# Designed miniproteins, single chains, continued (3), part 78

Each design is a single chain, and the fold is of that chain. pLDDT is the mean over its residues in the fold that is shown.

## One batch from the design tools (miniprotein)

Design m10692
Fold by ESMFold2-Fast:
Structure m10692 (fold): chain A 70 residues (1-70)
Amino acid sequence: PGPTPEQRKQVYERMLKEIEKLAEVLRQNLTPEQLQEYLAQAREALAGETDPLRKELIQKVIEQIEKALE
């Protein structure tokens, strides 16, 4: 049996906290060109996503990639 909705939300909340520091990690490890490629892929993924929790995670990743490109 899979995780309950409450357990899934708790996991997503932990992932969101981890994502908040993603911009610095991305900036240190990827080129601006690679960041732009990942940004395009993440935006496409967001457009096709139907799960609201996954949409929130993808949106947060997009925000971090955009921040890394600043």
Scores: mean pLDDT 79

Design m10693
Fold by ESMFold2-Fast:
Structure m10693 (fold): chain A 117 residues (1-117)
Amino acid sequence: SNLDKKIAETEKKLKEAQEKGDKRGIFEAYLNLAALYVYKGDLKKAEQYLRKAEEIFEEMKPDLSEEEYLKWRARIYAVRYALYLLKGFVDEALRDQRELIRILKEHPEVEKYLPTV
């Protein structure tokens, strides 16, 4: 399927980023894998990759531009919102949705970086 091909391609990008010590590339690959596994319905793998992405993101924060910080923070909220909603964690999902809406209201330019619904 197209989804399985995207997962395989992203796993290859993850491996290449890991071999190079490319922290930004590792972060982006983990976050993309989390989103892809949400779409696949593999919520356990989605959670594992999201956690790894969040850990690396916290390490990267001091080195990020404001635009990059907001873009990637918004993507984290979007993926985590979808994951929490599918798991039935409604209160957690609504908190992430509120933070995402706050970012988009303050920085409308970030919207183009979010997944199309």
Scores: mean pLDDT 87

Design m10694
Fold by ESMFold2-Fast:
Structure m10694 (fold): chain A 61 residues (1-61)
Amino acid sequence: SKEKLAEQLAKRLGISKEKALYLVENREKPASVLAKETGVSVRKASLARAVARAAEEALKA
């Protein structure tokens, strides 16, 4: 679920669950936009987007 993914990302990236959930839910936005909206670094936003996309592709496969 999105919540479980957000919890894992929050622990891994050292950010709040709320910010991690926002990144997962808004993964279609550019990493720079997500970084500005959440205060998370562009690098962490990019990683969260990549993980969310991989989870979506795994669900489709």
Scores: mean pLDDT 78

Design m10695
Fold by ESMFold2-Fast:
Structure m10695 (fold): chain A 103 residues (1-103)
Amino acid sequence: SSLVEELVEIYEEIIKLAKELLSKETDPALRQLLESAIRGAQAAIDALKDPSASLLQQRFVNLAALSSVHLAIRKMKEKNVFPDAVKKLEELSKKAKELVLQL
């Protein structure tokens, strides 16, 4: 569906941005949160592409992925690093959450 395609594109953009930040970041704590966000977003893509996954399962995996993204955003704000990436991730996660509620 168009909604699933849009969600997948958002998670792919989150993964791309998080990987770029990992190439620049040396703080082990933030690196772990970025890696968690990448894994969460990938799990959300996999669940969205699985026709056997229930809507409830898809919603929970997506919300878990967005929670991991929010933890990375929070850490970046606390460190006062990557302000443009923080803004972009907040915009992407907000759009994803609105779409997940429409699943």
Scores: mean pLDDT 91

Design m10696
Fold by ESMFold2-Fast:
Structure m10696 (fold): chain A 65 residues (1-65)
Amino acid sequence: MTLNEKLGKAAGIPSGVAGQMIETVSSLTGVSRSEAARALLEIAEENPDWSPLELLDKAIERLKK
C-alpha cells in the first residue's frame, strides 16, 4: 500500500485527496512528503472521527511548531 492509500484508509477519504493533503502539509511546513504523510497518518489513527481539515490543521501545527 502507498502512503496515500494508507492515509486514505485511516482517514476514510479517497487516496487522491490523501495525496493532496500530504503535498499541502509538505509545502506549507517545508518537511518531506514522507514526513508529512507520517504525521497525518499518526493523527488520523489517533483521531478516527476527525475531518480532513482538522487532520490537515493539526499536522501543520505539529510540524511547524
Scores: mean pLDDT 80

Design m10697
Fold by ESMFold2-Fast:
Structure m10697 (fold): chain A 82 residues (1-82)
Amino acid sequence: MEMEEVKELIKEELRRMAEEMIKNGEDPEVVEKALKEALERIDEFIEAMSQSLGKPVTPEDLRKMLEEREEKRKKLEEEKAK
């Protein structure tokens, strides 16, 4: 059940990225195809993360990784804005 929640979080993030790409003028057909390919690779991505952590990935682990990634992006945007 927790693994399903992890998959849903990743799917939601991928769909959000796809929507932004389409909004930026990318071809919807190309973006949808890329999204499907990414969704098919979710199991491999989760497996790689689990091996890296030495335990099964939990939703909390994923949220922590996303927060760290967001902080890194904020620093880059802050540097560009100044």
Scores: mean pLDDT 74

Design m10698
Fold by ESMFold2-Fast:
Formats: structure tokens, C-alpha cells, sequence
Structure m10698 (fold): chain A 82 residues (1-82)
């Protein structure tokens, strides 16, 4: 339901705000990699805000596909860290 999608988007936005704040202070991650991870988190947050603002404009398929794409991008960056 749209209510479930909005609730997930709200939880994602809150978790991402905290994750971005902590990531900005993490000196153990190379600066360029950290910047790329933050950029992806900010993209997910922006998408979550759009879902909250207009849930009828986004389908569950689009929501899931977007999150999978961003998870794959983050996984690729994590592999570059070693």
C-alpha cells in the first residue's frame, strides 16, 4: 500500500540522515570513497522525500528497483575499499 511505502521512505530518510552525519566524521574511509558513498545516500534520501511528498507518483516496482540499484552501487564502492 502507499501508506507502507511512505512509512518505509520516512524510516529510510531518518536512517540516512544519521548515516550521512556519522560517515562525514569517519576518517578511516578514503575521502573520495566517502564522498561517493555520501552522494549515493543523498540520492536515496531525495527519492524518499519524493515518495513522501507524492506517493501516487511512485510504484512499488520503481521504489524497489531504485533501492536495488543504489545497493549495487554501494556494494561496488565497498569492494574498492579493499
Amino acid sequence: SNEEMVELARLLAEQLDRAIAYLRQDDSIPPDLRAQMIAIYEEIRAFAERVIADPDSVSWEEFVAFLREKEEQLRALAEQAR
Scores: mean pLDDT 84

Design m10699
Fold by ESMFold2-Fast:
Structure m10699 (fold): chain A 109 residues (1-109)
Amino acid sequence: DPELEAVLDEIIARARALGDAALVRAAREMRALVAAETDPLLRNMLFLAAKLALRYLERGDVAAALRVLEEAIRLAREYRAHPDDLAVLLRVIGFTLRMIGELFDLELE
């Protein structure tokens, strides 16, 4: 997905400019997950997480950006390890809905 890759490249560039090694690591890990991704639910979750993290970085909220990326990476790995686990699927859906709410709140401010 060229749009998702472009968003992640922007996050990596911003993280490097900030000197935040944890954020650089998380963004690079998510970029690697995206390159190996084949599931449309996971793709949509990762895209939303990347967009939300970039919005937090644009606002100077590095901690929130890192949280979103790390949560998305964890859930993506859990979902890949346990694709038939309903509890994991519900966590992916719940996180996606929470990210939609956070993006909406950021756009209203």
Scores: mean pLDDT 85

Design m10700
Fold by ESMFold2-Fast:
Structure m10700 (fold): chain A 75 residues (1-75)
Amino acid sequence: SMELEKEWEEIEKEMEKNGVSWEEVAKAIEGQLALGKQSDSVPQEELERLEKLLERARKKAEEKPGKSVQKAPAG
């Protein structure tokens, strides 16, 4: 739980710094999760963490698709 929150905070800061969308974040996490599942060498705990991050990112993207969030840049 604490590790997930820390990772989420880092993602939010990188988004704000780099001006990326929640859709881009979700896609990046999805790619990492897919690679982790494919390699089968990543522990289940790590995959679960990535899945939780992906779920959060997808929720943010779904909340206002095509609209910027309050603290995220427009583009």
Scores: mean pLDDT 71

Design m10701
Fold by ESMFold2-Fast:
Structure m10701 (fold): chain A 87 residues (1-87)
Amino acid sequence: SAKEELQKLRDELEALLAAGELTAEKLVELYRKYLDILVKEGKLSEEEKERRLASFTATAEHLAATDPALFRELGRLLVQELAEEVE
């Protein structure tokens, strides 16, 4: 189910954050999977998914290179968003 898929993404992201293993590539991959679930559930169009993914990728890559603390906060914000979507 979408709820189980969202929970799995949240668990994976939380584990990466706890281990200090979160990279821009891994964060973007998890965000893409999240957007795929939203499209499947009819909450997001494919076009909006592409726009959000492009913007998120640019932000994640920039923050990972220039501001590691703010990059980790971006990861934590996605954990919160995933938790809210499960409910």
Scores: mean pLDDT 87

Design m10702
Fold by ESMFold2-Fast:
Structure m10702 (fold): chain A 63 residues (1-63)
Amino acid sequence: GDEKERLAAGAERGARAAEAAAKAGDSPTIQVAAHEALKAAEMSGDERAKRAAERAEQFAKQA
């Protein structure tokens, strides 16, 4: 597949990982997942990826 599509999928995986870590109370994992989602979104420029990074960032702010 396209590299940009893989990066967008990466941002979505990061957001899901941040959500799962938040439910588990794993603050270090939330921070790492949110950072990875943000970087993937920045590199892809994809709107879907940007929304995923925003969701991950919200979980990081709650940790």
Scores: mean pLDDT 79

Design m10703
Fold by ESMFold2-Fast:
Structure m10703 (fold): chain A 99 residues (1-99)
Amino acid sequence: MKKFPDKSTVTTVSRRDGRRLVAATANFTDPVSGEDITATAVLREGADGKWEIVRVDAVSDNGVRYDAEAKYDEKNKKVIITVTSPSGVTYTAEIDLPE
């Protein structure tokens, strides 16, 4: 069953080279397991103004790791995080990136 996050947050940090680093986090409850899942994509600002995904992970409150992948949607200025549970259920979160 495909679900959107219950909430999302974006944290921005400036790097020594003047470029930004963004942590985009989506939180949702897996209705199959009852676990609260935190999925995070870390993006780096590129020289061309495009965002590059440097890390993605997803973990439940009790330490169960979920498979996670992320894609940068340049057209809509979003990161799309796809999380797959140990039972094979897939969830997708779309998070707006800062301008």
Scores: mean pLDDT 75

Design m10704
Fold by ESMFold2-Fast:
Structure m10704 (fold): chain A 60 residues (1-60)
Amino acid sequence: KKESIKAYLDRLVERAVALKDKYPGVEESADVGFDQLKKLYPEYKELIDEARERLRAELA
């Protein structure tokens, strides 16, 4: 389960980074998704927050 959520988060970040040049609102859209994931899976909030910070770093 932990491995599955990590793989999902990795794919989500990769997809968002790939879209950054075409969709200027991709970070805001991803943030909504991260917030919903933290609500559904609070036990994985640290992994979700790490993915969010990774995306922000990639978009900077």
Scores: mean pLDDT 76

Design m10705
Fold by ESMFold2-Fast:
Structure m10705 (fold): chain A 95 residues (1-95)
Amino acid sequence: SEDDQLRQEILGILQQILRYVGDFAKKDPSLQPLYDEIQSLLDKAPSMSPEELRKAVDRVVDLALEVADKMNDGIMRGLVGLYGSGLQWLLDQLL
């Protein structure tokens, strides 16, 4: 369905964010707790209500921005901001 497609697009973007955070966590193990929190949210995401998913998206974006700040990575900060905007657009179509 349309809603299923929107949910899959949201989950795909969240998985992409997790992949980037994971690449940084491999270089800096102090980032592992942030990665683990994002992974935990993504594991729960398929069973979330739209309202719970919006809160999870906001938390994932905040955690990814914290990783970008700790790594002083302007490219990651920009990419997370772009993905965050796209996620909000998709959530507005779902909610």
Scores: mean pLDDT 85

Design m10706
Fold by ESMFold2-Fast:
Structure m10706 (fold): chain A 70 residues (1-70)
Amino acid sequence: SYAERGEKAGKEAAEAAKAGDNKAAHRYGLQAVGSYILAADAGDEAGAARAKEAAEKAGQMGRQSNIGLP
């Protein structure tokens, strides 16, 4: 499902950020965001919420790796 893809992408983004691969972390984070939007559009509100939380966690870890801070 889209929700499962979003959760997986969010976890991949978090692991990439921990490894210092900021480009991969950003790419997986965007994939997670896209997946939660598609889950919400399909009416999977609970799945969309879980995927969104995974995407937000990935974004936070990316910021800790200076992705958003020059």
Scores: mean pLDDT 70

Design m10707
Fold by ESMFold2-Fast:
Structure m10707 (fold): chain A 110 residues (1-110)
Amino acid sequence: SELEELAKKRRENFQKRIDELDDQIVAAVKAGDEEALRAALHQLFSLYFLKAYIASLESDEVVDEIIAEFEKHLDRLVERIATVDPEKAAELRKLFDQVLEDIRTAVKEL
């Protein structure tokens, strides 16, 4: 159906934006560009919040599934960063764990 094809394109476009942000984050870490890193992280977390919020309109179980997907994505991102800067990767791992818990709490309380 046209709706199914549209949903598929929307998922593919969302994934492309996440992949672009991952590349921007890794590039900012390599460059030591704290401002670019902060901007890319803000965009990534905003997209995560939006996806989790939409999931919360369906059920808490769907939120937990989406947060688990974000965790797997961030694990891969941290591995990429660790090849460039292991100390920065460890710092960002702690930030990512906190942000995911904050998103989970916020969307379940809304």
Scores: mean pLDDT 86

Design m10708
Fold by ESMFold2-Fast:
Structure m10708 (fold): chain A 78 residues (1-78)
Amino acid sequence: SANEEAEKLLEKMKKAIESMKKVLNGSRATQLVAIKEGEELIKEAKEIMKDASEELKKEIREQVKEMERLIKELKERL
């Protein structure tokens, strides 16, 4: 279902956020990979959330906001 897909996406996003936090002090190469993966996951999130419940849409929006913040921080370190 759309909600099951959205819940799996939320778990994937939470794991990606933890990985991004770990590479904040990493090499330029690892930071660039994290930025690319984060941007791709945000695009995936925007498609998946279209058919999700309002509660899951809200949680996905908050994870997107956190990922965008981390992407910005990573870009500032390059």
Scores: mean pLDDT 85

Design m10709
Fold by ESMFold2-Fast:
Structure m10709 (fold): chain A 96 residues (1-96)
Amino acid sequence: MEKELEAEIKISLALMIASVLKQMKEVEDEEEVLRLAERALKLIEEAAELLGKDHPLVQEAAEAVIEAIKSVLPQLSEEAQKRAEEIIKRLEEIRK
């Protein structure tokens, strides 16, 4: 229904962000990476409120975003890595 369509749009946007992060060969702006990761987290949190956190689309998107953030993590400064790890932790809470 309407809620599912809204959630699917949010999931699609989060997956697009994950794809962008995974394709980054070189991180030129770590603040942009963190902003993208935070946006993906919010989109997944909002989709979880619409569908329930245990919904397969929510779980799959959370996993994809976690893997995407982990792929760029080694290129970030120690301070930015800590911020990214907090985003990963919040995504992992959705997967519980």
Scores: mean pLDDT 85

Design m10710
Fold by ESMFold2-Fast:
Structure m10710 (fold): chain A 95 residues (1-95)
Amino acid sequence: SIKEIMLRIVELEVRVNYLMSRISELTNDEIREMSKLLVESLKLRDTLTPEQQELLNEIGGEAVLTLFSLLEQGVPLEEAFKKALELARKKIEES
């Protein structure tokens, strides 16, 4: 479904944003993997309408901000990812 594609894009983009925040600490292999995730998210975005892309920009942005807010509060990475993606899933389901 379109909503499953949108959730997959948010998952990829949240992961890419996390890796980008640590770019100076990444190995060349990790940078390559990050680039693959980015390319996958861009290809998936090309399957969406402009209206769906605009909605996804809002939801994805909020998920990324939620992730970094939780990390700043000392929430472990795995839990912070889970909470950010659960927020995104809920907002996509309500759209």
Scores: mean pLDDT 89

Design m10711
Fold by ESMFold2-Fast:
Structure m10711 (fold): chain A 83 residues (1-83)
Amino acid sequence: SRALELTREMQRTPDPARRRALLLRELAEGVLAVAEGVNKTVEKIAEKRGASDDEKKKLQEENDKLLATAKKSAAAMLAEAAE
């Protein structure tokens, strides 16, 4: 479990600034993992529903925009973790 791993690392890291950085890094990774998971789930649903190649392309473009937004958010969190 990521929560258990994070708790374990926080217990080994008494420095509040390092704990904050660890938490921000885990949050950034979580945001990316969720966005990637949504992308794969939408693709599978489209396949099961018999979506056309054009519909699959539109879904991929929308998913690419979602991933780009998630990457931007993750990059901001990682930048905060570096301070």
Scores: mean pLDDT 74

Design m10712
Fold by ESMFold2-Fast:
Structure m10712 (fold): chain A 68 residues (1-68)
Amino acid sequence: DPIPVPSVEDARKALETVAKENPEDAVGTVKRATSVLVNAARLAGDEETAREIEKVGQEVISEIEKKR
């Protein structure tokens, strides 16, 4: 089986969840989680999904930064 590529929606939910679970280092945790998900999509050959996940990661980080 090829590596299952997470959907952009599933990636967003995962990033929002790790931010919620790590309020002390939400930005750093989301940044690391985004890199893992982007690398997984790239390894599966899905560069478009990788780029979309990276954008979602940046959006989640921006939402965290605006709240602080």
Scores: mean pLDDT 78

Design m10713
Fold by ESMFold2-Fast:
Structure m10713 (fold): chain A 110 residues (1-110)
Amino acid sequence: SSEEIFKKAEELIKETIERLRELAEKSKNPEDKELLEAAVEQIELLLKKTKEILSKTKDPEKRKELVKDLLEQVIEIVRNLAEKSKDPEIKEELEKLAEELEKKVKEIVE
């Protein structure tokens, strides 16, 4: 159901936010830390906005599209972080996170 898809997506996004916060705390590079913290804020705002739109959207197909768009944007944010990160360990962890997200997103929406 569209409600189950959103619940799984929200859980995945919250896990992603937690992982990014952990990487920000472990980062010794101040530029990487700032980028990670900014990404957390962007993802939290994106989730909040999507929830507001979903609360007004009753059509199941439109709800599924909104959730898919949300998940794709989160993957893009994580991929962009990996490309911009200077610490090789942070970069590797972000690349792994993006691959894990792509796999889990396919399981949720496909």
Scores: mean pLDDT 88

Design m10714
Fold by ESMFold2-Fast:
Structure m10714 (fold): chain A 78 residues (1-78)
Amino acid sequence: MELLEAGEKAIEVMEEDERLKNLGRQARLSMENLKEKPELAAISVVTTGMVGARRAGNEEVLKKMEELYKKVEEIIKK
């Protein structure tokens, strides 16, 4: 999995929750602006999703974001 793919998946997961759709839209714009810095883009988007999920009390989205964060860390660590 590439870093930008992980970011895109995080946005898709945010867009599945009506309460997080606006956050997902903002994250998509942020990722477009950070496209030349894929590590920063992926970390920023996934972290935003984790914060949003915690604030909304959506444990399922939070778990998916934590799994994506681990994948992003594994890619960066290589």
Scores: mean pLDDT 81

Design m10715
Fold by ESMFold2-Fast:
Structure m10715 (fold): chain A 73 residues (1-73)
Amino acid sequence: MSKYCQRIKKALNYAKSNQPEAALEELYPLYVIGEKDAQKAFRLLNKYTATGKSAYKEQAIKILEDLVKTYCN
């Protein structure tokens, strides 16, 4: 599996467990390397931490589930 697979799975689990800051920490290395879907999920989780709006968290979870399919083969 990709070295990023574990980070993406942890980020997904943290997001589902309402621990968005821990999810952001797990996603940050993928954000830095320019992974566009990880950057989108990172920005959505960051908006969730700032606003408390669950819609941002739900959208981020969807992207993270797709990233798990991509990197966790």
Scores: mean pLDDT 85

Design m10716
Fold by ESMFold2-Fast:
Structure m10716 (fold): chain A 116 residues (1-116)
Amino acid sequence: MTAIIADDSPEVLERVRRILEAAGIEVLATASNGRELLEKAEKYKPDVVIVDHLLPDITGLVVIAELRNRGIPVVALIPDSPELERAARGLGADAVVRKPFSDEELIAAVRAALEA
């Protein structure tokens, strides 16, 4: 099972990568902006994308809609906001994780997205 991670924080990218790899999920690539994420998703065709709701060039919410239009499951990383959770799910996010999150919360969300 394969994933791509997008976040503009190197620390978040490394943490999410470690959690996924420890759970047996291969990280094919990481991205620090929406353009790079869409390029890598097209190239690598991951089973799931984990994306922050804010990226430097495009809001992660816009990227969610595009990835779902391409048939790729999405886990959205958001701040603790019911409004942003509703927006992400409305745009097709298969799962949502609110920051700060535990390793277990992230893995549960990724599994839910892959089973949807």
Scores: mean pLDDT 84

Design m10717
Fold by ESMFold2-Fast:
Structure m10717 (fold): chain A 76 residues (1-76)
Amino acid sequence: MEEEKRREQLKAEYERYEQTIADLRAVGDSLEAEAARAKETDPARWAQLQAGIDSVRAGMDRAREEAEKLREEIEK
């Protein structure tokens, strides 16, 4: 019972990280689409959007690292 409870807690936390990654990916996709439109017409806006994209990528990398650690713990 204790091991099942721990596994359920780890799965719930893993699902929260997967949701965070999905949310960040959606934000990143939106920013990349806006950056593609701005690239030819508004270089200042494009540069601002690139900074936002870099921030989202860093957030996704951190969330993926934590999710992978949880996945490995669940699979033990």
Scores: mean pLDDT 81

Design m10718
Fold by ESMFold2-Fast:
Structure m10718 (fold): chain A 104 residues (1-104)
Amino acid sequence: MEARLEELARRLEEAVRRRDSVAAAEAAAELAELLGMEETAARLRALGEGASAEYIALLFLGRAGAHAGISSFATEEELEKKAKELAEKIEKARELGVPLETMS
């Protein structure tokens, strides 16, 4: 279980780094399935090329956090809005050449 989780997390990180939305959607969907989030997995696969790799990763992380009880009051719309805003901010920072160390 853990080895597959690490492999899928690595695939998602690599897809985000390469801006590969389709690869990000597949990796995030498989991670969601491992966590029992079948509806989230289906939605992530449906995004594909229609969303940025950063948005897909942040949407998965937001929904996984809510599922784990970290953000139990957040609606799906609130999570999607926050994920989109964060993805746009990360993309702008990357375009400006901001070092990875300043993203923490």
Scores: mean pLDDT 67

Design m10719
Fold by ESMFold2-Fast:
Structure m10719 (fold): chain A 75 residues (1-75)
Amino acid sequence: ADLPDILRIALASLKAVQEGRGREFSDKEVEDAAKLLLTVSKNTGTPLAEVFKAAAEFLGEKNAKRIEEAVKKLE
C-alpha cells in the first residue's frame, strides 16, 4: 500500500516501544502516539482513516481504537 515512509517508520517505532516494555500502552503513551500520528497525517497529507488502518496493522485493533479516540480529543 502507498503509505508514506515516515508513517511506516513512526508506526514501526511505536511497535518497538510496545514490544520492548511487554505490556499494553498507558493512556499517556496513547496520547503521545496520537499526537505523533496526527502530526504525521498533517505533514504528509495522509487521511486519518488510512493512518488508523495502518495503526491497526502495526499495533493491533485495540491500540488503533485507543489512538483514534485520543486524536478526536486533540482535534
Scores: mean pLDDT 79

Design m10720
Fold by ESMFold2-Fast:
Structure m10720 (fold): chain A 80 residues (1-80)
Amino acid sequence: SEEEKKFLELAIQLLKEIGKNPEKALELTEKMLKENPDIPEHLKESLKSTAEEISKIKDEKERKEYIDFQIKRLEDLLKS
């Protein structure tokens, strides 16, 4: 649906911003969720979980690979 596409595009943009400042993953996620209250609860939970996992990864290379993997996963969903 168009709404699902919109939310996936928002999630991809969030992850790209997190990639620029991964230490702010939780802060950036919370801000995006507050600015977009219409996001379905299951997607809110998924985004929070992803941000928590990013915050736990201390190695910069592993963190980048995890973020890039999540972006690719969402981009693949957007194409379906």
Scores: mean pLDDT 84

Design m10721
Fold by ESMFold2-Fast:
Structure m10721 (fold): chain A 74 residues (1-74)
Amino acid sequence: SQLQQLTQQSVQLRQQADQALKNGDYKKASDYLSKLSDVHYQLSQLVDDPQTSQGLQQEADELKKQSEELKKKS
């Protein structure tokens, strides 16, 4: 399902972001976190539970802020 595909993408993107951060590659980490934010936002649109949806949107916003901060450090 679309939900399963997006969930798998979120796991992969988080792992890729973590690896980039460990390597000090702030540009790659920023790119992965931005993509992860997009995936979390899409997941929020697919879940029927309001609390889960709100949580995913909040996480998406936090990931986007982290991405922007890392991009400035390039």
Scores: mean pLDDT 87

Design m10722
Fold by ESMFold2-Fast:
Structure m10722 (fold): chain A 82 residues (1-82)
Amino acid sequence: MDALRQQALDLLEQGQRAGDEAIEAVKAGDYEKAGEHYRRMLQLFDQGERLADQAGDMELAGRIADTRMRESGRFRRTLGDN
């Protein structure tokens, strides 16, 4: 069970990195790469939330879901500002 929590935390970190890569791609004008990194970010957060739920860690699952919503909002705003 600790392994599932650790995997969820690793996926949270990977999702945040993919989100940063998506933002950098938008700023560079590479909208194709931005879309690829954004989709990867969503997949990583969705998998992390699922593993946190399986581990019974509702607090971690909620934090991952909140992070997904926040990072999705940032990506959309960055697209609108560029």
Scores: mean pLDDT 88

Design m10723
Fold by ESMFold2-Fast:
Structure m10723 (fold): chain A 101 residues (1-101)
Amino acid sequence: GSASTSFTFTAPSDGTYTVEVRNLGEGSATVTVTVSSSRSNITKTFELEPGALATFTFSVKKGETVTVTVTVSNATGPSTIEVTVKDSEGNTIASASITVT
């Protein structure tokens, strides 16, 4: 099966933010992450083995509302996907997790 979740945040500062996508589960999964705002729409797809971490960056302005959508598909077993957004100084500003079996 597939599962999806989304979360929204308002950027506290200008800069280049990092999205970290981690598979904490025992199964492999295809993970699609979409970062959407009034200025940008970025979609990345990763094939994540157990324990794998994928990262990508995006630029943001203070006060910008950003929605992150995470879709997990093709899970080969129990998979817990954690998505964390960090600002340019490495502070975590938003995160979500999704579990599929």
Scores: mean pLDDT 85

Design m10724
Fold by ESMFold2-Fast:
Structure m10724 (fold): chain A 67 residues (1-67)
Amino acid sequence: MYIVLAPLDKNGKLLPGMEPFYIEIDANDPTTRINEVKTLGGTVEVYSPMSREEAEKKVEELKKKYS
């Protein structure tokens, strides 16, 4: 399964140089990536586990939403 993450600044915009992304949670621990965003002064908006197709579509939706 995959989760989708949006790295946001305090104003609800994407962190500079970052885009929404997805992680395969069955193979990877998302905590490391979440902590990286927090270290950069951001917050992470996390979306419920989904299929790869749904995750790819969600990333595209979020890129448009925050562009």
Scores: mean pLDDT 77

Design m10725
Fold by ESMFold2-Fast:
Structure m10725 (fold): chain A 62 residues (1-62)
Amino acid sequence: SLSDEEIVKKAVDIVTELLNQGQPLPLAIQQAFDALREEGIHPSSAVAIKIVKEADDIAKKQ
């Protein structure tokens, strides 16, 4: 199983790739969560909040 840190990294890597492809941030975040769910990964509320925060920070740096 993945640690919380590995789940965040996996989701953020997906968001970063989708943002680089020109997808809007809300759709990139949704697709990252969909990808985690497809793999049977169900992040806690704390991990989900951290994913959204780190994704938002990445989008602001572009």
Scores: mean pLDDT 87

